# Designed miniproteins, single chains, continued (2): the designs that were tried, part 55

Each design is a single chain, and the fold is of that chain. pLDDT is the mean over its residues in the fold that is shown.

## One batch from the design tools (miniprotein)

Design m5894
Fold by ESMFold2-Fast:
Structure m5894 (fold): chain A 68 residues (1-68)
Amino acid sequence: SEEEKIRAALKEAGVSDETIDKFIEDYKKIREKYKNDPFYTRGDYLNELKKLAKKYGISDETLKKALG
């Protein structure tokens, strides 16, 4: 699943299980907004994902591997 792929990539990068759980919960909210809001652009989506990654100390490279 997408969640399992994200979890595996973040765990490989040394992110704690607690941080991964928080990231995935917030990621699901961002993804739901992107699916349901026609005014929420792909650019807005990508920017919110990068902000989320920075909030949890996740690098852009790790984010790309997780969400690839």
Scores: mean pLDDT 84

Design m5895
Fold by ESMFold2-Fast:
Structure m5895 (fold): chain A 100 residues (1-100)
Amino acid sequence: APAPLSPEELRELQRRVNDLVRAAGGKVLAPEDGVFDETLRKIVEALLKADPSEEPLKNVPLGVLLTVRGLAKRAGIPVDGKADQETLVGLHRLLRSRFT
């Protein structure tokens, strides 16, 4: 597994995930505190599963979720629905890319 994200990198991931959720019409946001918590875990897992029935993403269009999942898959990020260390590091890298 890659090295864990620093608190600064985790806060950046939280902010970028929140920006994506907010732009897509989602209502549930993660605290931008640099701590991996249950809220961030649920949002990341729901995004990677492309599951609009999950409470954090119930207002996000399925097409947006499928697009994000497709980008993650093409970037080699595990889309097994688990917000593990490898997934978080990969997602942080993807959200810093010009394709996100």
Scores: mean pLDDT 74

Design m5896
Fold by ESMFold2-Fast:
Structure m5896 (fold): chain A 65 residues (1-65)
Amino acid sequence: STEELDLKISEFEQAILEAPNEEEAEKKLQEGIVFIKSLTDLSSEVYVARILSLIGALEDARLKL
């Protein structure tokens, strides 16, 4: 469901933002990307938007580290 997808993406975003260092933040980003790639029923627009959201979380994490 959309709610379960949104929750899971939020969990990955939070994990990226709370990572203790850049290596762990990048690892959490890759885990999130693998999860998104496992979803074969997403439209191209949703797929791109979700990946960009995770990349944005990594960029925010980098500014804090």
Scores: mean pLDDT 81

Design m5897
Fold by ESMFold2-Fast:
Structure m5897 (fold): chain A 95 residues (1-95)
Amino acid sequence: SLLEELEKKLKEMEEELKKLAAEAEKAGLTEEEFLANLSEEEWKELEERALEGAKLRFKIEALKLGMPESEIKEWLKKLKTGEELSEKYKELLEK
């Protein structure tokens, strides 16, 4: 199912982020220090991955709540930042 495919993708992204966190920990860096040591290119890639993860989380919960795919697509088009996606995700969970 589409839901199972999206949940698998989210798990893969979460595992990738855990590997990055483990790498920072091995280097003895805080989150802030790790982020400060990223190149502009690496920072952009991290931001893009974080946004895709936020979109996946939103899609999964919206589908679980019975939101039509057309409505989900319109919201993803409208919500351009991870912060905006997070706020809409919270609204979704409160309904």
Scores: mean pLDDT 74

Design m5898
Fold by ESMFold2-Fast:
Structure m5898 (fold): chain A 105 residues (1-105)
Amino acid sequence: AAADAAVGYLAALISRAFGVPPGTDPREVVESATPEQLAAAYDVLLEEFREAGYDEIVKAIEKGDTEKAARLFTERAGMPTPEAVATLQELLKRLIEAKKEIEKK
């Protein structure tokens, strides 16, 4: 499902940032990630989106407009279902909150 694809994508970003082993459950990776891992995944995500030319998604994430960011991302994935949007929106909120906490320190 598109929701599973979104979770898998974020798990891959966390894996890239901190070297999580291949085959780890994507949901477990996201749920057990530290604030530092989530903040690093935020940086990797925005850099990849900038390189891909996804300027509107980057701007939405930077503004904290997680609904718009999730909708635009799932539209590019070809399955903009309410479930996929809600799942990705929740994951993006976690990344943004972790980034803000790390930057305050």
Scores: mean pLDDT 72

Design m5899
Fold by ESMFold2-Fast:
Structure m5899 (fold): chain A 67 residues (1-67)
Amino acid sequence: SITLTYPIPPELLPEYEAALAEFEAAREELKANKDASFEEVAALIGRILRAIGDIIELELKGKRELE
C-alpha cells in the first residue's frame, strides 16, 4: 500500500484517475490469475510499476503547483 497525501489539481485529476484505475486493474488481474505464466505475471507487474510511476509524477506536479 502506497499512501500519497498531496492534493491533485483539477487539471491533473483525469490523468491521476486514469493512472489509479490502471494500477487497480492490473493489480486485480494479477490477483485473479493465480495460474498465470511467468511472462504474464511479469507483464502485469510492469503495468503496475508504470501506473505507480505515473501516479508519483502527477503527485509531484501537484506538489510543485502548491509551492
Scores: mean pLDDT 74

Design m5900
Fold by ESMFold2-Fast:
Structure m5900 (fold): chain A 58 residues (1-58)
Amino acid sequence: GSMELERLLEEIERLIVRLHLQGASEETIARFSAELKKITSVEQARELKERLLALLAE
């Protein structure tokens, strides 16, 4: 993939770890991890990152 996509996927993995450490359920973590594995474009990665950041800001 592009370097931008690789960077975004790494950032998303770190955000999922942070969400888990903040007490998100195993079910929630599994769902986001599954979504991460389906990402094939920068646009999809940005959308997932925005959703994770919104949850962490809550």
Scores: mean pLDDT 85

Design m5901
Fold by ESMFold2-Fast:
Structure m5901 (fold): chain A 86 residues (1-86)
Amino acid sequence: SSRSVDEVVDMLKKQAEKLDEKLKKGFLKIIEKVKKQMETQDADTQVATMNALLNFFAYAMSIHKEYPDEPEFALKEMESMIDRFS
């Protein structure tokens, strides 16, 4: 079901609204990639991916606070996680 993925996207989108547009666009792009990957994944993998995505988002926000001018660092961490589940 796509509903759970949409909930994660909505949550992250709301949080990203407080961040730089570059980081917001990057996060949303990664999440869209995850949604596409989930089309070929089983339900258990989808749940695990969403849970990991939320954890990685919290970690990336921590990095963003330390390096606000280096959005690539936070995006790279999330992309690394996506590659593990793709």
Scores: mean pLDDT 70

Design m5902
Fold by ESMFold2-Fast:
Structure m5902 (fold): chain A 81 residues (1-81)
Amino acid sequence: EVPSLTPEEIRELFELAREELAKYGENPSEEQIEEVAKEVVKRFEEKFGKKVPLELALTAVRGLAKNEAAGFAATALLAMA
């Protein structure tokens, strides 16, 4: 169900999430987080041809908004499991 991502793909997903989050600053709302996650899914599919579940992208974006290290760890765990 959830596609297995390589460490390189996980890094790229995290980088896309960080880039999109930068548009909203340090305190994005939940609605802004959802919009970032949707854009990350779209950009990732365009780059790698893999469709990332919205829940995985939301986990990455929320983690980055609150704690970058925790967001990376949570995203990596979901993508590998």
Scores: mean pLDDT 72

Design m5903
Fold by ESMFold2-Fast:
Order: C-alpha cells, then sequence, then structure tokens
Structure m5903 (fold): chain A 64 residues (1-64)
C-alpha cells in the first residue's frame, strides 16, 4: 500500500541519517513531521515530494 511504501522509505531515510551522524533528536523531529505530512497526502506524488524534501533536509544537515 501507499502507507507501507512510505513507512519503508522513512525507515531507510532514518537509518541513513543516523549513519551520517545526524543527532537522534533532529532525526526524530524530521521523521515525525514527514509522517504527519504523509498521513495528509492524497496521492503518491505528494508522498514522493515529502520524502524528497526530507532527504534534502538530511543532506543539508550532513553538509553543515
Amino acid sequence: SMMEQAEAALARLEAWARSRGVPDEQIEALVARARERVAKAKTMDEVHVVLQELADEINALVAA
């Protein structure tokens, strides 16, 4: 389902962020926000936008 695919992607992004040294508190906040946005999504395209924005935010934290 769409939600199962989203949860799997969120879990992978969380693991990746942790492996890159992002603090757990920041990961928890970012993932919680992404989950809220995914829950409100009406289409898979909206889910992909949320996941891409989360990935971009993690990349920005890693680059800092």
Scores: mean pLDDT 84

Design m5904
Fold by ESMFold2-Fast:
Structure m5904 (fold): chain A 94 residues (1-94)
Amino acid sequence: SVLQAEEEVIEELEPLRGRPREELIKKLRELLENTNDEIKRLVLETAIAILEGASNEEIARLAARLLVALDPSLDFEEVFRRVLEELEEIEALR
């Protein structure tokens, strides 16, 4: 469950609130190394990519992988393009 994976990640990050971004990235990478849960790994990889300032394309690709893992009836390419378009729209509104 994404909600359970998100809750577990949030609980681990709560003590790091207000800390430098680098410490958050380090904690997320430690969590990634210690998990074999596919959904949790994808949540962690997506969070790390966002915090490291990865391209909208890379973030969209990771998010699309997560969404398809949750609902295999979704088309990866369609979801990827939709997420990428949404990220580009958010960027344009800044």
Scores: mean pLDDT 78

Design m5905
Fold by ESMFold2-Fast:
Structure m5905 (fold): chain A 89 residues (1-89)
Amino acid sequence: DLEEAFRKAVEAIKAGKFQEAVEILEKYVSRPEAIVIARAMAVAIDKGLSDEEILKLARDLYEKIKAGSPEVKKQVEEAKKILDEPVTL
């Protein structure tokens, strides 16, 4: 369930496992969207928000992503550019 994914992502970030949080969330959203949500969770944790407040933030971001919010769209596009940039070895 998406709700369980949000809870597991919060626990992963608290444990310093940001990549695991992204992997949990990308089962329900695209990878760039998962990065946006996980980053917002990390910032909220650093600010000392409660688990309930962090989960509300994650749900609000998820709904904005689904609604195609212009503000969230630019954050997703920035995350996508980082992922889509070919590493020239």
Scores: mean pLDDT 78

Design m5906
Fold by ESMFold2-Fast:
Structure m5906 (fold): chain A 95 residues (1-95)
Amino acid sequence: MEEEIKELEKKVKESKKGSVERALNLLKLSQAYYDAGDYDKAIKYLKEATEELLKSNLSEIEKAVWILALAVFSSTSEDPKVKEAYRESIDKLES
């Protein structure tokens, strides 16, 4: 768990800013913190992942796939603050 978080932090640092790859690594880091019970960090990295997706010039099909994935993560999250953060991310990708 701790080693996985450190590897994901390194991958985020090495990923190109404004890339889908960085967004994916940030989302994985968000999920790792959620699994660890650190919901504030889970939300922080989800917001950072959303910003990277907004910068990545996604096609409409790519946006739809990410929106679906975020909706699934929202539905499987137990914490109301985490659920709301996923909804905010979806709204930003749709706008």
Scores: mean pLDDT 82

Design m5907
Fold by ESMFold2-Fast:
Structure m5907 (fold): chain A 99 residues (1-99)
Amino acid sequence: MSSLSKEELQELALREIEKAKKTEAASWKESQKKTLEFSEAVVNKDLEKIAKYIAEMAKKNGATEEEIERAIEKLKELLGLSEEEVKKLKELIEKYLKE
């Protein structure tokens, strides 16, 4: 049961920005830009942009399939995604991982 308001989604987006800044202090500018794009996609529920962000971050950080699935599960919980939306998100991520 996810009861996320628009404010809660915005809060999550800001949290991801702060996390990116902490994780890559030396490269925070690049991380900030990508995190801002992700935050906008999350607020707008743009699955294609979300998929692009996840795929790019996975490639850059050498993320495992398990880590990618964990990120998708978090987004499902936070955005209240349906099973069809989750499947579509996974397919989009796979496409962007292949370029």
Scores: mean pLDDT 69

Design m5908
Fold by ESMFold2-Fast:
Parts: structure tokens; C-alpha cells; sequence
Structure m5908 (fold): chain A 70 residues (1-70)
């Protein structure tokens, strides 16, 4: 993963959430879709908590999100 856009695509595929819903969540959190994936991974614990709430993720989806941001 190189950018936030790549992360959105990966999250949509792995979590079975529409891409548009993930983009909306990123926008709500003021996450730049052109930001480097390394910057987003550095915020992993924060983003897992915030995105889990916004996207109403179940436990399995939260675990997958954490793995993707590792």
C-alpha cells in the first residue's frame, strides 16, 4: 500500500464495505487520500478505533483493519 487511496481499495475488498462508505469515513476524519500509507500506518491504533466506530465494524473486520495497517 502506497497511499490512502490504496488503503481505501484494500479495506473495501477485505471488509466487504462499499468503497464510497470508506471514502466518507476518511473525509469525516480529515484523512488525506493522497497521504503516504506509512503515515496512516503510524496512526494505526487511532485509525482502527475511529474507523471502527464510523463504519460500524464487527470484531472480525476490526482485526482485519489492524492487519492491513500493520
Amino acid sequence: LKTGKDLVDKLSEELNIPREKIVEAFKELNIDLDAPASELKARREELVLLLSGLLNLNKEQVEKLYEILS
Scores: mean pLDDT 81

Design m5909
Fold by ESMFold2-Fast:
Structure m5909 (fold): chain A 72 residues (1-72)
Amino acid sequence: AEAHRAAGLAAEAAGDLRTAAEHYREAAVQYAKQGDEKGALASLVRALDLADRLGDEALREETVAQVEKAAA
């Protein structure tokens, strides 16, 4: 979870918003599996914000679906 969050921050700093969104998605999934609701929500919100900024509806839908499966 922490490693994917750090990778997301690094990708975002490099201007690679798609890679950043994917890393934040993986962080949200891992936090959800660990029962860390605050970490999962923070990473999910960041991933969705980046997907929205990219205009990538498929990335947004995949992000929500993967986190919901991990949280169930």
Scores: mean pLDDT 79

Design m5910
Fold by ESMFold2-Fast:
Order: sequence, then structure tokens, then C-alpha cells
Structure m5910 (fold): chain A 89 residues (1-89)
Amino acid sequence: MVERVREAGEEVIRVAERVLDPKSVEEIRKLVEKLVRAVEAGDREEALRYLTRLGSVMLLGAPSEAARDEMIRAVNRLAYAAGLVPEEL
């Protein structure tokens, strides 16, 4: 379980590194680490808060529609791996 969440989180970071500025990438990396820890602790509410913040940072910073689509797909894979399904997606 945790390995799949970590792999999905690493994919989110790789997408962010290609399309976002370094400061945003650092924020994304920290949010992914916190999300993984929340999943390990079984804290679904905390994990959902970090996922929501992660999605907001990525989507608001998207430089193009193609980049936004890649980020949405990566965040959705992370959500499924963590057992968190966004109600509006």
C-alpha cells in the first residue's frame, strides 16, 4: 500500500519538476511527504487535506492546458493509490 502511494507521489513530483518553478516543486515535495506520512498513520482526514492543497498548488500554477492535464492525471493516480477519491472528479 505505502509503496504504491510513494511511487504515485514521486510521479507527481516528476510532473511538477517539468512544468512548475523550483519553489512550487519544493512545496509539492513537502506536501507529498506529509501525505505519505498521513496515509502510513491511517489519518484519512489529514491525507485528504494535503491532497487538496497539493492539487490547488499544481492546478493554479499550470503554464498550459497540456501541463494542467498531466498534473490532474498524476494527482488522480496519487488519490487512488492513497484510497482517497475526490468527490468532484
Scores: mean pLDDT 79

Design m5911
Fold by ESMFold2-Fast:
Parts: sequence; C-alpha cells; structure tokens
Structure m5911 (fold): chain A 90 residues (1-90)
Amino acid sequence: DRLSLLQQALQLLQQAISSTDADEAESLYDQAVALMRQAFPDDLDVGVTIGMADLVYGVSLVAGESRLEAIKRASTILLEFTRGKLEQLE
C-alpha cells in the first residue's frame, strides 16, 4: 500500500544520506524515487519535488561539489517531502 511504499522510501533516503559511497547513495536515491512514483503515479507535487531534487543535484555538481555531496542534498529534499506525505496519511 502507499504507506508501506512511503516508509520504505523514507528508510532508503535515510540510508542514502548516511552513506559514505556515492554509487551506493545514488542507487538508494533512485530506488526511493521509484517507490515514490509507484505510490503516487499521478501526483503533481511528487513529480515536481523529484524534479527539484534532481535539479539541486545537477546544480551542486556544476558548483564543484562531489557526487556524494550532491546526492545527499537531493536525498534530503526528497526525505523532507516524504516525511510530510507520511504525516498527511497518518
């Protein structure tokens, strides 16, 4: 159900932020994005938030941050949004 998918996405995003490996963090972020889209396939706010997180990732790389720093910024945006969605459902 949507609650279980959101709880899984939240856990993956927390793991991405805590990761010391860019490839691992990016994989965890991508998995969380897939779960968010599966939970809310027609939700404009979900789509816009993912787009904003992806934009922040790209801007961070252009600004000279590491891939790990960039993905942690993107993951933090999606994490806070996911927490807000969970609070609305609970």
Scores: mean pLDDT 88

Design m5912
Fold by ESMFold2-Fast:
Structure m5912 (fold): chain A 64 residues (1-64)
Amino acid sequence: SLRDLVETIASHLSPEKQQELLELLDRTLALLADPSTSESERLKALRAFGEKFDEALEEVERKR
């Protein structure tokens, strides 16, 4: 699953960064599943997650 992929990548980060990334993922998925959430809020959440995930990927690649 997407969560399993994110958890694998996050396992190479500090516990603090891992927790932050996973919490942001869970929040983003919850907002996407919520029919009361506006399109603008969904896009904002997706962008925030994408930025954090990209930072995590870059950090993992640099530490490899």
Scores: mean pLDDT 81

Design m5913
Fold by ESMFold2-Fast:
Structure m5913 (fold): chain A 87 residues (1-87)
Amino acid sequence: MTPAEQIERLAEEVGERYARLLRERAPDLDLTVEIRVTPDSVTVTFRVYRDGELVAEDTVVIPLSASLEEARRKIEEAAERAVNEAL
């Protein structure tokens, strides 16, 4: 598995956890994850929608040189910010 693939899977896992949390606590909100891979980084964007309207967005850029621990932390912080802005 490449570093980019590891970060992509991590972003999907984090996105799925927060999407489940929102379904339980705020069923009117939907979370989407957009992942863009470049040669040196992975850009992860979390968007929160209410009734199809964008209400919150946060983007984080993870260098491929970053540790998985650092990548996870930054991705989780971005997801948490998007969710907190929507609430």
Scores: mean pLDDT 85

Design m5914
Fold by ESMFold2-Fast:
Structure m5914 (fold): chain A 117 residues (1-117)
Amino acid sequence: LTEEQIKEAIELVNSSKALSEEEKKELIELIKNLDPNTTISDELIDIYQEILALILNKEFSKLEEKVEEFAKKATKEEFLLFMAEALVLASKLPNMSQEERDYIIVTFYNAYKKFYE
């Protein structure tokens, strides 16, 4: 992720109406401390691409289940990278409502807490 992409992800988190101020601070800290050398392993690429396609097509009914499946297989660092990339994507989509962006944020953050806390 570039510095500009990290900033975009942080701005999306700060704009959330679904997260408390404490949750925003925690999530922003995770994004800021992401290892810049992290990459998504080849074994995860198919599910990674599937989840991004769900976000692009607004197919939210499947999003939670697929994000949790990714979290079961991914390392903490891979999950944090993917979360940041998904948040950047959500921030750039012009046809996405605040409620849809918040759903993406909450889905990834809840999966993080469930599998890595």
Scores: mean pLDDT 86

Design m5915
Fold by ESMFold2-Fast:
Structure m5915 (fold): chain A 71 residues (1-71)
Amino acid sequence: MKVFSPEEVNRILTRAVINGLDPALASKLAALLKEKYGDKPVSEKEILELAREAGLSEEEIEILRKEMEKL
């Protein structure tokens, strides 16, 4: 299972915003990830679970998934 460092998560979120993710939702997701996991590497599953909790649509979830596949 692929895991992402905090720096990789930042790159994923930045690219997702470029590809149509709401910057406010990206900031909310980043805050939730930091609160729950701190500076620990996170899996794709953990990012997607918190993305749904943050209120991302399924279309925005697919943007995130595509950006995670590139790393």
Scores: mean pLDDT 84

Design m5916
Fold by ESMFold2-Fast:
Structure m5916 (fold): chain A 98 residues (1-98)
Amino acid sequence: MTMWAALGLTADRQLVVAIAPTEEEARALVEAAGAEIIGVSTDPREVAERIADLLARDPDMEITILLADPRDEAQRAYEAEMLTELARILEARRAAEA
């Protein structure tokens, strides 16, 4: 089953990442959190790259991850793959500056 992620930014410099089985549900979760939608993707690696680019511009940015159903293994797998890829990107960028 394809999972969707929506990314949004709040006025308080908080990044919201919502993971849901549909684009509409992911967008609704971001909007309910008071964030403006900046992107959507089905690819956890694309989401990780976007988060890494945002963190490069604002290292103090707080990240909140929302799952439509925290018991859903597919949503948790998407989150895990996204976070694993984000860690790799951040480590690679750190190594390039060392």
Scores: mean pLDDT 85

Design m5917
Fold by ESMFold2-Fast:
Structure m5917 (fold): chain A 103 residues (1-103)
Amino acid sequence: HMEELRNEAKKLLDEAIKLVEEARKYATPEQQKVLDSVIALLEEAKRAIDRGDFEGAVQLLEKAIETLEKLRKTSKDPNVQKILDKAIELVRKALELVRKALE
């Protein structure tokens, strides 16, 4: 069960990273910098999961969600909003799986 939870969480994060990279194409230069920071947070969360640092992964994923939600709220481009909504959903699902690993 633990290995399956880790693999599913990492798969969701890989899909979220691809969506963040897609959103970057419609983003302003200032927004692109924020999206780059989110990609870095998600990649570090994947590394934390690989190390068994689930507490660290939770903190990184919560920060990524907060950053994406702030960007979504300030973005007026419907393409960016739609892509960010999907990315947030995937990161939240990954967070739930990581939290189950802590139980």
Scores: mean pLDDT 88

Design m5918
Fold by ESMFold2-Fast:
Structure m5918 (fold): chain A 87 residues (1-87)
Amino acid sequence: MLPDVTEEPIEDVEEPLSDEEIAELIAKLSPEGQAALQGSLEGGHVPEEVTLGRSPDSALSEEEREKLNEDMVRLNKLFTTLRRKAE
């Protein structure tokens, strides 16, 4: 029963989100994160991956970059779940 070919960082990364959890994550997103999600949802189009705050030349504070990184994690969980529910 010992797994020999299983290298997962976190089991939660494979966990599907419920509709209620999706709604809560959307509500917890920053205004910028909500705007990005809104555009995708209104168009009926869900991107495979989302990357926020990737520009090294951006005049962002460290606090703002950390906030964007947290939003990016939430957005990726949402988009992964939405894609999984669609196909």
Scores: mean pLDDT 59

Design m5919
Fold by ESMFold2-Fast:
Order: structure tokens, then sequence, then C-alpha cells
Structure m5919 (fold): chain A 85 residues (1-85)
């Protein structure tokens, strides 16, 4: 439903903010490389753009595709961070 997708978008936005904060912390602590940090930053930026597009998208199926792609990008960023622990 539209309501469920809007809730998912808000949850993914919160997850994006949490991953960005963790990436900054690990980079400052020297636990991830500059290359890894920049890759995470790009993944999070792309996810943010997809979530913004999803909020403006009127077609439900296209909105679902945008949200799912954003989720995949956040999962990739999380995997890089988890590998650094």
Amino acid sequence: SEEELLKEIEELKKRLEELAAEAEKLYQEGKISKEEYLKIAELLREAQLLLIEALDEKNLERRKELVERARELLAEAEAILEAAK
C-alpha cells in the first residue's frame, strides 16, 4: 500500500543517517580506507536520490522499484561497514 511504502521510505531515511554516522566514525578511527569511505558516501547519496524520487513518484510499481533499489544500495554500504569491524 501507499502508506506502507511511505513508512518504508522513512525507515530507510533513518537507516541512511545511521550508516552515514557510522561510516564517518569508522573513517575517523582509521578502520576504513578513504576509498571505502567515498564508496559508502556515493552509495548513500544514490540511495537518498532514489528515496526523493520515490516520494514524487505517482506510479505505485515504479515507487516500489525505487524503494527496493535504495534498500539494495543501503545493504551494500552496510556490508562494507560490517566487513571493517
Scores: mean pLDDT 88

Design m5920
Fold by ESMFold2-Fast:
Structure m5920 (fold): chain A 92 residues (1-92)
Amino acid sequence: MKAVGTVTVTAKKDGEVKAQAELIVTAEGESRAAYSPLKTAPASTKAGDVLTLTAEAEEIPESAKNVAVKANVVIVDGVEAEKVTTTVELIE
């Protein structure tokens, strides 16, 4: 597998950026996916917060146009939750 570009994934709450990560994009038809855990600053989010996720393509060649990004927000349950992790999966 070789990298063909990058995608920047941004998590926002009320329009403010809380987390950002870059994913390595693979060529179309490869049997691999790029994964990046999105972590917010410990005090900037808590359990029950709703984050809006957006994906912006950077330097992705025309051959990789059929790349999609999926993200799931996993919030640590409990009032002590200082960590919010979002797993982002790149889908071809």
Scores: mean pLDDT 48

Design m5921
Fold by ESMFold2-Fast:
Structure m5921 (fold): chain A 105 residues (1-105)
Amino acid sequence: KEEEIRKLKEETLKKLEELEKQAKEAPEDKEIYEKILEEAVKVFEEFVKRAAELSGDERIVEEGRKLLLEAIEKSISESKNYKEFTLKFIELLKEAVEELYEKYL
C-alpha cells in the first residue's frame, strides 16, 4: 500500500515533468499551451483521486482542490505569457504533489 502510493507519486511527477518539457519546447501557440494545461490538470486530478482512494483520506481531495486553485491564481499573477504561465503552473502542481504526499501519505 505504501509502495503503491510511492509509485503513484513517482509516476505523477514523471508525467508532469514530461508536460513541462513539452511546454518548454513548444512554439508560441495558445492552443498547444491550452492542451498542455488541460493535460496537467487531468494528471493532478487523477493523482488526488487515486491518493484519496489508496489512503482512505478524503482530506486529500479538499486540499488538492485548494492547491490547484492556488496554483492557477499564483501562475496568473507571476506570468507574462502562456509559456511562463504553463511552466509556473506545472512547477506549482509538482510542489502540490510533494506537499500532499508529505502531509497525508
Scores: mean pLDDT 83

Design m5922
Fold by ESMFold2-Fast:
Structure m5922 (fold): chain A 94 residues (1-94)
Amino acid sequence: SVDIEKIQKEIIEEAKKTYGIEAEFLKWEPVTEDNPVGTLEYKLEFKNLSDEEIERIRADLDALEKQNPNLTTELEIERENGVTTLTIKATLRR
């Protein structure tokens, strides 16, 4: 199983350490006894992000899904005015 709180912390730490940016969390709902579906949605904004870096992020998300069959991930990419915005949605089902 995947711990959404642990993933959230790792995302915050990695974004700060690797890119010097803050992750913007749009939605966070943990898996609980009363909620069998956990959801994490966040945005990362880059002034410049290569296609190779995007492919690597996508591959990392695919690897997470392969290791965790109850986890689904979605990656949305938007490029506007020299800014690349990645929106990542993760859903964990009990």
Scores: mean pLDDT 73

Design m5923
Fold by ESMFold2-Fast:
Structure m5923 (fold): chain A 75 residues (1-75)
Amino acid sequence: SKKETAEKAIAEAKAYVEAAKASPTANQEALDRAEAFLEQAEKAYKEGNYETAEMYAALAINYAKEAGVQSVEVK
């Protein structure tokens, strides 16, 4: 379902953001953007906008990668 896809995307985005936050060499501007998009993803999810939540979660992952995180294992 779209809800399950959004939940998985948000979980993955959270893992990427936490990995970036744990990095002492993370690009701060990219990390700030990743955190902002993760917040937007969670807000959209709470409002039932699952497609919008998935889109913002993907943006959060992209900016976490820009911050210096290449990959994470989710679960």
Scores: mean pLDDT 85

Design m5924
Fold by ESMFold2-Fast:
Structure m5924 (fold): chain A 96 residues (1-96)
Amino acid sequence: SALERGERGLRLLRELGVRSAERLDELAPTLTPQEVRDAAIAMSAMGIDFAALSFYEKYYEKLSPELQKLEERAAEEIRERFRELGLSDEEIEKML
């Protein structure tokens, strides 16, 4: 599934003529949440991990309300587990 998403994203990036994070950023408001995720996976596969992460975070609001709540809950559960292990908030942020 990740390979298929990466292939779709790579095709999308090529069709749009996207070669930089800045160019994708200009076009991302016109993309669906799935296209944004597929593009981020493709950029990550091309060794542009920081760009992929920034696109996902920037366009988080385009995800469905249910998906947003699920991701927020997962993040909270991870943070709570690390706090239970005696980690400080600073240490948790360095690990996430």
Scores: mean pLDDT 60

Design m5925
Fold by ESMFold2-Fast:
Structure m5925 (fold): chain A 92 residues (1-92)
Amino acid sequence: MEELIIPNEKLQEFLETSGVKEKELLLSDALSEIIQYAIDNRLLDPEDVNVVDLRGTPLGELLEVDRLNLDDVEGIAELLKKHAEIREVELP
């Protein structure tokens, strides 16, 4: 089953900054938006492209972390779940 997230106000404000207007989205889509944000804002560590520095960014304030490891998809998902309601949906 895929997980659907309903962002709270803070996460929705972040997603709207990235052009996401949907009030409900798949967790996988939200993770893709975070990765794209890191790329677009040049936050990737030059020595390890899977590590992003979020210090002083709106995303870092939202997730309350200074660094993310993009390989730790489960850890990022847990941070997002603190700012969203989670529903399991069965895809057709």
Scores: mean pLDDT 75

Design m5926
Fold by ESMFold2-Fast:
Structure m5926 (fold): chain A 70 residues (1-70)
Amino acid sequence: SLTPQQREQLARSRAMMVALAGVFEGRPREEVFEEAKRVAISLGMDDETATRIAREAVDEAERLKRLSEA
């Protein structure tokens, strides 16, 4: 079984993959945020942690998109 730290790291990684795909596809921020949050919740994160993970993932994906100008 995963430790709490490993589970949070997995949630961050999966949320980041969702955020990158959604943001680079040009999907609305709020839709991508909600999808990333649901992924974190499905991996056992509470609402507060899932919200933080999803926000960080979407913010980073948007930053990377601006840098790529894609």
Scores: mean pLDDT 88

Design m5927
Fold by ESMFold2-Fast:
Structure m5927 (fold): chain A 80 residues (1-80)
Amino acid sequence: LSQEEQDEVELALAEIELAVTKLAFERNKGSLEEHIKVLERIKKRLEDILKRSTNPDIQAAAKDLIEEVDKLIEELKKKL
């Protein structure tokens, strides 16, 4: 895979991991601390993609996902 293709795959995986984390939280599975750690890891990976990608569509998607992750982290931290 090219770097751009790898970035697209990583972006898709981050989106899936975010969705899984949301479902786990909604179903009261796992701890809030564990979910926050997963979300912080997802955010770091998205930030790395944003820094290295020159593709505007990938950059826009990464920014949108980072915003969603930040919002969810804030929401979960309020419930600790």
Scores: mean pLDDT 85

